Designed miniproteins, single chains, continued (4). Designs and how they scored, part 21

Each design is a single chain, and the fold is of that chain. pLDDT is the mean over its residues in the fold that is shown.

## One batch from the design tools (miniprotein)

Design m12737
Fold by ESMFold2-Fast:
Structure m12737 (fold): chain A 67 residues (1-67)
Amino acid sequence: FDEEKIRELLEELLRAIRAGDNERARKLVKELAKLAGVSEDVATRAAVRALLEGIDAAIAFLKANAQ
């Protein structure tokens, strides 16, 4: 589990979401899912947690749901 790279991807994903760049956001969700070893649905839920609770909460969620 590459926590630093996942943090970087989450920060980039949040920037894409805030900018309304839906195509970039979808690509970053797929990259996050692949890197974290989770489904795209779980990666999307992690992005929601990052928006509401912060990046550290999203990382903890991904660790708990990684296969």
Scores: mean pLDDT 83

Design m12738
Fold by ESMFold2-Fast:
Structure m12738 (fold): chain A 55 residues (1-55)
Amino acid sequence: KLKEELEELDEKIKEIAKELGEEKKKKNLSDDEVFKKFEEKVEELAKELGKKALA
């Protein structure tokens, strides 16, 4: 159960990283800006999966 949740999180994290990489190239964002967006998205996913596990 936990292993499946971690695999789902890992897959979504990879997707976010790919999207932010493309956005960085397109908008010429700084590494700091990309990192902040990445952290925010990962935190949102962790909260979403936590709610799903408790439901």
Scores: mean pLDDT 75

Design m12739
Fold by ESMFold2-Fast:
Structure m12739 (fold): chain A 65 residues (1-65)
Amino acid sequence: SMRELQLEYLRALAEGKRAPSDAPEPEELPPEVRALVNEGLRLVAQGKPEEARRVFREALELLEA
């Protein structure tokens, strides 16, 4: 299911691992989760992977709730 792919993707990001090639479509994520994922990706681009992992863990927690 798409939710399973979304959980796998966020779990990989939260663990600092390479994300799966089949990234989920953003529109299928709740707005709050999408905002956190986008923030985390911006932090990775800025060279702040530790801060990005914290944000990705928050996104994963919201998606699992």
Scores: mean pLDDT 71

Design m12740
Fold by ESMFold2-Fast:
Structure m12740 (fold): chain A 60 residues (1-60)
Amino acid sequence: SELEEAARELERRAEELRRKAAELAAKAKTKEEKLEAEILDGMAALLEGMAAFLRKKAAE
């Protein structure tokens, strides 16, 4: 289904953002760089939530 395909794409993008956030956090030397890593993690959480919502709707 299109909803399941969209959910998988969002999950994949969220995983990429989590990876980038971890890399940035490990190398962060400033408060600004640490905040950027936190923002990327927040964005990943939003995409994960949207993917879960789409999977729920696909099952209905």
Scores: mean pLDDT 89

Design m12741
Fold by ESMFold2-Fast:
Structure m12741 (fold): chain A 59 residues (1-59)
Amino acid sequence: MEKLAEELAKLTNVPKSTVLRILRLAAEGFSQAEIAKRLGLSKSTVSGLLEAAELLKKS
C-alpha cells in the first residue's frame, strides 16, 4: 500500500496522505463521487487516481 500510494502521488500530483485516504475509502466500498465529496476533490481526480492504482497493482 505505501509504495502504491507514493507512485500514485507522483503520477496524480495528489499528496500521499490524500492518496492513502482515497484508497482506504474505496476499499471500504465508498463510490468515487462520495470519496470526492468527503475529501473536497473533483470526481475526475478520484477516478483517474483509482484507474492509475489498478494499472500499478498489475505491475
Scores: mean pLDDT 78

Design m12742
Fold by ESMFold2-Fast:
Structure m12742 (fold): chain A 67 residues (1-67)
Amino acid sequence: SLSPEQALKMVKGATDQVRAAKNLLSDETYTKVMNLLKQAEELAKKGDVEGALKLIEEAQRVVAEGF
């Protein structure tokens, strides 16, 4: 199982990748994805690994629908 520290690293990595790919996304998609990842980071910091992973999955879905 993932630790909260591992989940937090996953969220930060995903956030960095989305920021680097900002020019490939619409402003609406970018804003939605960044808000989901910020919420995932907050859940990971509180030890809610399952909640954080669900929000990462939702962020991935929003990105996929934006292509």
Scores: mean pLDDT 84

Design m12743
Fold by ESMFold2-Fast:
Structure m12743 (fold): chain A 72 residues (1-72)
Amino acid sequence: MEELKRKIEEIERELEEIEERLREIAEELKRLEGEKSKEALERQIELGVEEVELAVRRVVLKKELEKLKKEL
């Protein structure tokens, strides 16, 4: 039981880090809104790829968290 709680805390901490990074990405994308420079476009693409990667990881971690919480 205690090991299960530690695993839940670990996943919740990782989810918090992902949510924080996604907020940073959203803020930066908003700052780049309307910018038509090559540098801005390249940055938007870079941020978009990172956003997709983090979103996928978030879904996987949320599913694992739900499974672990069902075992409590």
Scores: mean pLDDT 83

Design m12744
Fold by ESMFold2-Fast:
Structure m12744 (fold): chain A 66 residues (1-66)
Amino acid sequence: VSEAQVKAAEAAVNLARENGVENTSLEELLDAVAEHDEELAREIAATSRSAQEAVDAAMRILLEAK
């Protein structure tokens, strides 16, 4: 896991935490990830069908980085 991937994942998780996952769109989460790592944003977009799934993917990256 790279520093860029950690920052991208943190941005998505922080956005969901501030707004609530239920009030955050998948597109908003992907935009937050893409600001730090466009490749990771594309991977999450390919595997996630909902905002919750995108947050879960970001959380897995943060857990692997620790």
Scores: mean pLDDT 81

Design m12745
Fold by ESMFold2-Fast:
Structure m12745 (fold): chain A 71 residues (1-71)
Amino acid sequence: KKVEEAAKKLNEYLKNGQDGAGEPIRLLVEAGVDALIEGLKLIDPSVKEQALTAIKPYLTDEEFEKVKAAL
């Protein structure tokens, strides 16, 4: 539930250009790579690449490649 709510807020902030995307990003990253992937699948495809760019600094290169491969 928390991962779904974080994904919903991130999607809203990215689509509307709102500040505050850092909190939902932190919640998704803290949930772990598999939960982060599931949350990112809920994001609108038009802003999915923007979401990937926003989370990249919080992940290792290996984790980031795993996330990209799953999407």
Scores: mean pLDDT 76

Design m12746
Fold by ESMFold2-Fast:
Structure m12746 (fold): chain A 66 residues (1-66)
Amino acid sequence: APVEVVATGSVRAMHVSGNTASVTAASGEARVEVHGLDLPPVTIAAGETALIKMDGEKARLRVVAA
């Protein structure tokens, strides 16, 4: 099944390229969900970016402050 990245709340930007995705929160919190993989939803604070890398059956999520 295709992997889907869903972001809700205060979202400034979302980019998807191949096996990578990024979600940046604007002036408030954003919630990031990855459907089709066993990743729990994460909440990021204002100005933070969630970086998602998909590598076969595994996904990695990192949060980077601005």
Scores: mean pLDDT 76

Design m12747
Fold by ESMFold2-Fast:
Structure m12747 (fold): chain A 61 residues (1-61)
Amino acid sequence: MLPEVTEFDEELAKKYSEEFKDPNEAQIKALEELIERAKKENVPEEVIKILEEMKEAAKAS
């Protein structure tokens, strides 16, 4: 595994866990982390777009 890729994923996970105790904020950051993992797994862009829309909807609420 490339250190840069692993570091990126771990840093996002830590930020989400430590920075956002509030469930709503945690959901937004969880979606961001999930999007990054989906990109790593080569998930179709349409699915990633849906996750981005879900994040925006949660933010707008």
Scores: mean pLDDT 66

Design m12748
Fold by ESMFold2-Fast:
Structure m12748 (fold): chain A 69 residues (1-69)
Amino acid sequence: TLEQKLQALIEEAERELEELRKQGISPELVKRAEELLEKARAALEAGDLETALLYLQEASALINQAKIK
């Protein structure tokens, strides 16, 4: 289901952020992405799949930006 796919994508993004945080990469971008993933998770728990997807997309963009050295 879409819910299961969103859950898996949020978990993957959380793992990527944990790795970036441990390496000290782009702490401001990592913090902002963590806040967005918290909002994505809250929206998913509330059954608001569209809002969860939007926050996940914003978080993913920041994660990708943080990976650029």
Scores: mean pLDDT 85

Design m12749
Fold by ESMFold2-Fast:
Structure m12749 (fold): chain A 65 residues (1-65)
Amino acid sequence: TGGDEALEMLRAGESIEEVARRLGVDPRGLRFALARLLVEKQGLSVREAAEVLGVSPGTVTRLLK
């Protein structure tokens, strides 16, 4: 339920660590949930999702497996 709020914070330039702290969630779990939301629901490429999350494309691929 924090996915859209988390994406807004990331687009505003906050890090995953900062967003996770503000939402009271684990950064690893947040990255997993957002990678799936961006690729599976929003239709972004692995590269585009990686840019939004501030991680490598390889990290996004691992999060989706």
Scores: mean pLDDT 76

Design m12750
Fold by ESMFold2-Fast:
Structure m12750 (fold): chain A 76 residues (1-76)
Amino acid sequence: SKYAKEVIEEAKKYLETLDKEEALKTLEEGLKTLDGAIEKTKELAKSGKLSEEEAKKLIAEAEEVKKALEEIKKEL
């Protein structure tokens, strides 16, 4: 939660330097990256490379960031 808020604040500052089309493209790329990270985290948990608790925390943080990016995208 706290980490997700910090990431979103930094992302907002960066997006403010871009025009609308550049901001949309950046958000779309960020969302795809987060989706990939979530899938990889699930696979690492299944293989035992990552604990279920660590995976749950990372996925929750990524989902919070993803939701915030989706909200920013809707406001553009």
Scores: mean pLDDT 80

Design m12752
Fold by ESMFold2-Fast:
Structure m12752 (fold): chain A 57 residues (1-57)
Amino acid sequence: DEARALAEETIRAALAAGFSPGMALMLGVDELLEKFPELSVSEASKIALAALKRLLA
């Protein structure tokens, strides 16, 4: 879905730019809440964490 794709792209770009995994996660959450304001912080965090885990595997 669009939220997952946005989280993966945001976190991938942050990691490529040299940000830590924790900072990349926070940037992913922030971007999700900006583009999908209907998401709760909990929902956005779960999506972003799943994306981070996939990218670090």
Scores: mean pLDDT 85

Design m12753
Fold by ESMFold2-Fast:
Structure m12753 (fold): chain A 65 residues (1-65)
Amino acid sequence: SEERRREVLERIDKAIKELLSNNDPKFLEMAAKLRSLRDRLRAGDESVIPEAEKLIEEFEKYLKE
């Protein structure tokens, strides 16, 4: 879905900005991986959506635990 693709791209962009605002090497690695997934999703590869969502969820859990 084009609408879902746009929504996930916005979530990835937000996560990348939050990750890059931190000087933690682990967060920088996550940001690099999300940028790669974002580029593939922009090219129309929706198969990356579950991996991107899982990585964002991992980041969110990391901040809470």
Scores: mean pLDDT 80

Design m12754
Fold by ESMFold2-Fast:
Structure m12754 (fold): chain A 87 residues (1-87)
Amino acid sequence: MAREQAARELIERGRELKEFAIKLGVSPSKADEIEALAEFAAGYLASDVEKARQYVEKMLEKAREAGPEVEEKAREVARLLDRAAAE
């Protein structure tokens, strides 16, 4: 179903975001935190869209702390959630 597919895509994008952050010199612990927040958002997408949005907001905050390049990549993940939530 569309939300299940979007949740899997969010998890995949969160993994890519972590790898991207690590390549830019972000600490593994901070990159892991960013990925975990994307996974929590994916987990709530089908049951509680508001919680999913809250986790994406936290992910964006952590990405901003990591740097502008990580923040830009994290905004792509946020747009995916917005699109899935519009249903």
Scores: mean pLDDT 81

Design m12755
Fold by ESMFold2-Fast:
Structure m12755 (fold): chain A 84 residues (1-84)
Amino acid sequence: DYLEKGVKYFKQRKYDEAIKYFEKAAEKGSAEAWFNLGLVYESLEKYLEAGEYFEKGYLLQNKPNMAIAARKTFERIAEIRKKK
């Protein structure tokens, strides 16, 4: 149950451990794990990487329009945050 372990560490702000377990869940084909990797990277203020992980999650669910929208949204957030 790698997804559950990842969520536990993410709630404790142990991002390195959360990433490790979410990557293991994602390797098993969990779209939810890709979304959780996006949330971890967003919490680390790594918005471009966050967008890429959300994109992968949506592509795995066969939602290419949502994948494109997610990537573009986080690219825009990254540009806005660079100016602050």
Scores: mean pLDDT 84

Design m12756
Fold by ESMFold2-Fast:
Structure m12756 (fold): chain A 71 residues (1-71)
Amino acid sequence: SEAEELRKKGVEAMKAGNYDEAIEYFEKALEIDPNDVVAWFLLATVYEKKGDEEKAKEYRDKAIANLKAQG
């Protein structure tokens, strides 16, 4: 799917240290599939690596909320 392709590109960007590009890909993937818990945790991880603790917590909380909603 398009969301899966975008998430894969985000992971590749993150592995290359291109955190801003990774964020853009993960955000686009979540616009298509907001239930992708992995993409929410990946966004939290990227913001943590950038030192943005506020956004890292925000996206981690969203990931946990989404995981709970799935059962």
Scores: mean pLDDT 85

Design m12757
Fold by ESMFold2-Fast:
Structure m12757 (fold): chain A 62 residues (1-62)
Amino acid sequence: MLSEEEREEIVERLMEELGLSREKAREIVDLLLEEKYEEAMKLLTPEELLKVSEIIIEVKSK
């Protein structure tokens, strides 16, 4: 499970790298942490979804 600090770091990176609003970035992170990939794909392109997954892995691996 991600810490709240790691979750906020992912949200900030999504805002910086994909230009998402904070609210949308938080929604996407919540969906991905619950493995609701189909719902997340409604909000993102496949390329954006891949980028989000990379960011989550980077934040978790520090």
Scores: mean pLDDT 77

Design m12758
Fold by ESMFold2-Fast:
Formats: sequence, C-alpha cells, structure tokens
Structure m12758 (fold): chain A 115 residues (1-115)
Amino acid sequence: AEAAARELARATVRLMGALGAASGEGTGAQARIGAATLARIALTLVTGERLPPAGPDTTADDISELLRRLAEALGEEDSDTTVHYDADHRPQYGALKPRVVEALDRAADILAEAA
C-alpha cells in the first residue's frame, strides 16, 4: 500500500511539473491533479488498491467520487464529499470526517516527500 502510494506520488509530481512548464492552463490543471492525487494516495493507503496518476481532465465530481470511496472504506460514509474550486483554482471540501481528513493529511506528506 505505502510503496504503491509513493510510486503514484512520484508519477504525479512529474506530470504536474510537465503541465506547469507547458502553458498558463498549468495552474488550474495542477490544482485538480493535486486534489485527485491526495484522494487517490489516501485510498491506496487505506485499501491497497493500485491507482494510476490523475489526468489533467480530472473534474470535481471525479474527486468527490474518490472521497466517497475513501469515506466508505474508513466507515465515515456520512462525510460530505462534495468538492468545488475557488477563484484561485483551489479545491474546497465539504465537511469531511476525522479519519478521512487524517488519511488525506498522510497522503499530503507522501506527496511532499515525492517533490
């Protein structure tokens, strides 16, 4: 699980770097990929599922579905898994339950180590 999460994080950092070098759209795409990757890394840590890196076409609904699966795996199905983006292209989350937040925080640490 952790090894797969680290592999996913490294692949994502490379993709985000490539998008940032290519064009002005890179910021919005990087933010979406980042949010989806945190959810994917967290889900991989909890379930052991091997997931591919998030693509630049990732939507808020895609992230919401990953968060729903994560909440279900953690027994926190009553989490508000809705996601929307602010004016700065930052993901904004609904009221996530503590185990979901902890899993996402651990995913953020793994992603930071891959940078």
Scores: mean pLDDT 71

Design m12759
Fold by ESMFold2-Fast:
Structure m12759 (fold): chain A 66 residues (1-66)
Amino acid sequence: KLEEAARDAEELLKHSDLVIAEVHGKRLTLGSGGGQKVYEFESEEEAIRLAEELARRFPNVHLLKS
């Protein structure tokens, strides 16, 4: 799961200086000017944890909780 999202973040960062990892309920969206990727989770906590891991791994990935 994390490795798939990490690969998607790397792809988005090739075309944008910033990726927003937005958590809304059980959904995580990785968004940039170059596109978006969406992930569904069993819980909001799981979505938040993955978004936090991505932000920790990639300085240009920023967590937004809505």
Scores: mean pLDDT 80

Design m12760
Fold by ESMFold2-Fast:
Order: C-alpha cells, then sequence, then structure tokens
Structure m12760 (fold): chain A 96 residues (1-96)
C-alpha cells in the first residue's frame, strides 16, 4: 500500500463512522461498493437481506472496503468459533 492509498482508506473509514443516519450510511455503502467492487445496489441489497450468500473472498473484499461488512465478518468469526464451524459454513447460515 502507498501512503496515499492508506490515507484515502483512513479518510473513508472516518467519513463512514461519522455518518449518523441509516440513510446516509447506506448511500455511502452503495457508492463505495459500485466504485470499488462493481456491485450494483440490487446485488448489495440481496447480500444485506440474505437473498444472496457472498463467497468468503467477496465478504473479505467487502470487509476491507466497508466498515459495515468488517463488523459483519467479525460477528461471523465469533459465531463460527462459538458453534465450532468454519467461517465458510457460518456464511451459509440464514441472517437473523
Amino acid sequence: MTEEERRRRAEREREIVSLTSKEDFMNKLYEIAKEELGLSKEELDDIIQGKRTPSLEEMERLAELHPFFAIRLAVLRVIAKEKGISLEEALKLPPG
């Protein structure tokens, strides 16, 4: 990583963390997903709603770009450890 790329990541993370409304947070998430991963709003909504199960690779990439998915991945790691299953198996569990 260049120093510039590291700075841009830190700035993006601070901006997302500072968002106080659910709407502002979701709008920023859609923008970043489209620009960094090429995911449409519909594809991201399907992942969030549990209509589409992301692969472990997709989830890790999303977690690097979006604090929301970083938190989700951290929660899934805890669930996997508590249940004694793999992280890949935890991703297949129904959301909610």
Scores: mean pLDDT 69

Design m12761
Fold by ESMFold2-Fast:
Structure m12761 (fold): chain A 68 residues (1-68)
Amino acid sequence: EAEELLKKAEELLKEAEEQGKKTLAQASQVDGATMNQLLTEMKKKMEEAKKKAEELRKKAEELERKKR
């Protein structure tokens, strides 16, 4: 149960990082205005993924404590 949540958190972060790299590669090929927009969107998505991963980790920790 807790392990499953940690696994999901890791998967979410990995997916977000992969998407971020893709967006960065795309940003390198476009004009400054579009690049800035892409970078802003990437940061937003990365922040969301981190927040969700943190929530899952927190739940895993609580579940492990409640086992007692």
Scores: mean pLDDT 77

Design m12762
Fold by ESMFold2-Fast:
Structure m12762 (fold): chain A 63 residues (1-63)
Amino acid sequence: MKITFEELIEELEKKGYKLTEEQKEKLKYLFKLADLDGDGVLDEKELAIFLNSPEFKELLKSL
């Protein structure tokens, strides 16, 4: 299973997180770092790693 950046944002919003444009820009950067295969999507395991990254946790603390 694969997820696009837009779908990632929608999933976070469903979980109650509200993201500013600045936070979305940071997430795009982190998304690219987690995208190990370079195809523009994350699989389910890469998404889990992304969500547990220290940078992502820092963004969540600001929400």
Scores: mean pLDDT 75

Design m12763
Fold by ESMFold2-Fast:
Structure m12763 (fold): chain A 127 residues (1-127)
Amino acid sequence: MEEILRLLEEAVRAYEEGNYREAVLLASAALSRAELLPESPRVQRIIDLAELIIAAAVVARRHGDEVAGRGLVVLLELRRTDPERFRALVEAAHRGDVDELVALAATVPTPAEPVVEILRRLLEEVK
């Protein structure tokens, strides 16, 4: 648990520094470790956060931080309203396929919070 949270903290820091490749690697390492833990609502939130960091970093690297922010708004809504579609989009992002997520991001306004502040808030919810 402690090592997974540390990897997520390091992933959010890498994102803040614009090191999107490092953010993906660290969040993927956290995800792989979290998937080995017994199922719980806390473990699921950690998995979801790791996948949100990966998706945001992949989008930001290719399309910039504003598109990544809109993509996070889409993913956070789908996590609540359509968990199967959330899962499909984050699994596609793991493969570097963000075309559908980017198209959906164009349908929502840019959030007032930058991506790093959204990810930091979600990180505090899993501690």
Scores: mean pLDDT 89

Design m12764
Fold by ESMFold2-Fast:
Structure m12764 (fold): chain A 62 residues (1-62)
Amino acid sequence: SEQEERDIRGAKEALEAAKTSTDEALLRVALAGAEEILKNSTSPEAKELAKEAIEAAKKGLA
């Protein structure tokens, strides 16, 4: 669905930002976006990518 495609794209963008960014503000934005996708998405692929993004962002913020 269009919503699932948007969620997957958003989760991929959050994961990329979490892996590549050293900016604390950008890492916090990636974390918040990934948490919203994990909470609200119906796509299993988006949820798995969001979980990876959350873990990556938390490591960057530690």
Scores: mean pLDDT 85

Design m12765
Fold by ESMFold2-Fast:
Structure m12765 (fold): chain A 94 residues (1-94)
Amino acid sequence: GGREAAGAAAGAAGGAAAAPGATVEARGGTITITMGEDPEAQRAARGAAIGAGAVPGVKVEIEGNTITLTVGGSEEAQELAGEMARRAGEVARA
């Protein structure tokens, strides 16, 4: 369901954002994670994103150091995922 997709995507974004150099941007149900240059952090972020993609309603695209998560389902679930991802990105920059 939409809540499960939102939680999975937000969890992946939060984990990735904890890595040094990572940034998170959320817009309209799409969460974009730009990974830093640390190979171990990149591997962890990719693993988290792939795990999120196993949840129905989550689409995962990985290109270079960028991970894009698209959350399907309800507009409320997409808004929740975006808000959680934004907060994770803010914490990572602090």
Scores: mean pLDDT 72

Design m12766
Fold by ESMFold2-Fast:
Structure m12766 (fold): chain A 76 residues (1-76)
Amino acid sequence: SEEFKAELDVGAYLLGAAVLLVTIRKYGGSIEDAEKAIELAQKALDLARENGLSPDVIKAAEDLYKEAKEILEKLK
């Protein structure tokens, strides 16, 4: 189903964003890495909202998006 595909895609985007943000925080990273994390978190958030995924999933995407934005500002 479209919803199941959306759940898988959102999960992949969330994992990708989380891995990038953990890597930047622990080992350093570029502005481009932070921008990629923002892109992935935004895609997860948009897709989760469009498909009416659970509030917990939407919150996870919002939290990652916010963290990615904060990390980008510190790298500038």
Scores: mean pLDDT 88

Design m12767
Fold by ESMFold2-Fast:
Structure m12767 (fold): chain A 80 residues (1-80)
Amino acid sequence: MEEARRALEEVAAIARRNGDDETVALVQAALEGDKKTAIENTGAALKRVFELYQQGKISTEDAAAALEASVLMLRVVGES
């Protein structure tokens, strides 16, 4: 739980440094919202992380780690 949440917070920090407040809001909504909100907003945040990867802002390894943590977060929230 905590590790997946911290990974999503790291994604938000990367987005914040690039001035992408929308991705930050999506991550916060995913962490604080109900199951449906968490699933929908995590998916939207992942799309934006992939855009950062496409722009060369994050490494392939970092992108893969963020995706893995986000999938774990969705699974944990879905079972909570």
Scores: mean pLDDT 67

Design m12768
Fold by ESMFold2-Fast:
Structure m12768 (fold): chain A 47 residues (1-47)
Amino acid sequence: SVLEQMINEIQRLRSLGYSRSEIIDYLLEKYPQYSREEIQNIIDKYG
């Protein structure tokens, strides 16, 4: 699923030392179908 792919990407980016705000910006570019608020909620729950 798209959500599962996104969660895996969040965990990978965190392991590489990217900040929360850098991860948000990356995901907004990659998944334009999601709002900033939705992406923030996913990061806060699964990141």
Scores: mean pLDDT 86

Design m12769
Fold by ESMFold2-Fast:
Structure m12769 (fold): chain A 95 residues (1-95)
Amino acid sequence: MEERIKEAEEKAKSPDPKEQADAYVELARIYLERGEFEKALEAVGKALQVDPDNADAYITLAEIYKKMGKEEEAKRAYQYALEVDPNNEKAKKLL
């Protein structure tokens, strides 16, 4: 677990915004697995600040909201993922 966090933190130092966003999405997923919803929301928020068109960030945001029992917010996040990437099979499956 700590090694996964360190790997994601190193990727978050990338000068490439897409790589930074992907790293923050991975951090958000790790925190979600741990039930640390506040940290998961912070990490996914950073991903969207760096790359606002990141469909995986919106999918992860929806998964966080779903685990928190916020079903309407989760649905909206899945819809944003499809708006950003209409061909995203993962978002289509989860909507």
Scores: mean pLDDT 79

Design m12770
Fold by ESMFold2-Fast:
Structure m12770 (fold): chain A 64 residues (1-64)
Amino acid sequence: GMREEAYRLALKAARDALRIPSMSREQALEIATATVLHKFPELSEEEAREIARRAVEEALEELG
């Protein structure tokens, strides 16, 4: 569904952002949140931020 598609998009955005050596967790979260909201404007900012937070955490686990 839409939330699964949003999560996959957030995960891609988080992975791409975290490939930049100077990228902080907070900056990656902001980028992933903005990416989700741009593609899925039907989602609330709160829902997009929670999806992005989980995606950033997963991307960081993959890097560790």
Scores: mean pLDDT 86

Design m12771
Fold by ESMFold2-Fast:
Structure m12771 (fold): chain A 92 residues (1-92)
Amino acid sequence: MEEIERLYKELEELLERGEKLIKEAEEKGYDEKLIEEAERLIEEAKEKLKELGELLKKENGDRETAIRYTALAIRLAGLEFEVELLKKKAAA
């Protein structure tokens, strides 16, 4: 239970930092170093999301837990898409 709550908090913080870096990269004319940093945070978030998913499979998770997990997964996928777009714009 405490580990699941910790992973949710860590994931939320990583996603917030990723969103901020993506916005800053865009504002600074597609700064490659900020894009690379955001990409690294997304990879860390993927690892945490996978760990969280494995823990939730071992627990009889409630509906709210499933909704929270799905929301984080969607948010992460959206950030990954934004980073790919920024990489294409930086290369142009």
Scores: mean pLDDT 81

Design m12772
Fold by ESMFold2-Fast:
Structure m12772 (fold): chain A 83 residues (1-83)
Amino acid sequence: MKEEVEKLIKEARENLKKAFEALQKGDYNTAIEYATKALEYARKALELDPDNVNARALIQAAENIIKLAKTGLEDPEKAKEML
């Protein structure tokens, strides 16, 4: 159980890092893909450990990247101002 949560948090962090790198490069579709994977891992970790502050933080960060990347697909100039 604890080892499973730690593995999920690690996977979420790795995918979130890739999402952020894609976002910085203006690759909004790739950013959404990796951020969505990070969100899935973080949500699963939170289901196993509802008090896990790291899982909650990763969920929020992933949702923020998805929002920014979607803005970038619709209006790239506006997305640059938010970065």
Scores: mean pLDDT 84

Design m12773
Fold by ESMFold2-Fast:
Structure m12773 (fold): chain A 68 residues (1-68)
Amino acid sequence: SPQAELDRLLAELEKLRDEFEKMGYTKWAELIRKAIEAIRSIPDPAEGLARAQTFLEAAKIMLEKAKA
């Protein structure tokens, strides 16, 4: 279901938030936290899923750039 997949992606975003926090990138961790809150506020799970997918891909790219 869209809700189950959304919950999985939100869990992945939480893990990325923790990685940024552990590395001292507090501004990126805060950005991810706010994105998770915004996505959780979307009433339609399918819309939430689409936004979570887009943000997760962007967050992964930012993490790789931060590590370089």
Scores: mean pLDDT 84

Design m12774
Fold by ESMFold2-Fast:
Formats: sequence, C-alpha cells, structure tokens
Structure m12774 (fold): chain A 64 residues (1-64)
Amino acid sequence: MDDQEKLELIRRASELLRAGAPWEEIRRQLEELVRAGVLDPSMISERDEDVLHNRLFEAYQRIQ
C-alpha cells in the first residue's frame, strides 16, 4: 500500500467519525488502517472520538 492510499484511508476514517457513522463501520476502517501499519492495534477498541481524531491526524502528518 503506497502513502497516497494510506492518506485516503485516514481521510475516510476521519469523515466517518465526523459524520457520526455507526461504530461497526468506523471499526472496519480502523482495522484496515492497522493492517496497513498506520495505526497501533490498540486503536481498534478505542471509542473516544478526540483520541481517534488526534491519532489519525498524527498518522496523516507522519505519512505526508
């Protein structure tokens, strides 16, 4: 998976969080980010939106 694909996954996860999508849908996107090596596996069970947004933002900045 290239860096552009990783950035698109991060954007998708962030959009779902902002839209208040069902947790099951958000979790699937987080699992994909973990498989891509973008997020720590512990983030699959994280439900705090502020924590998730901060980790996604950090990952985005790191990959860019």
Scores: mean pLDDT 79

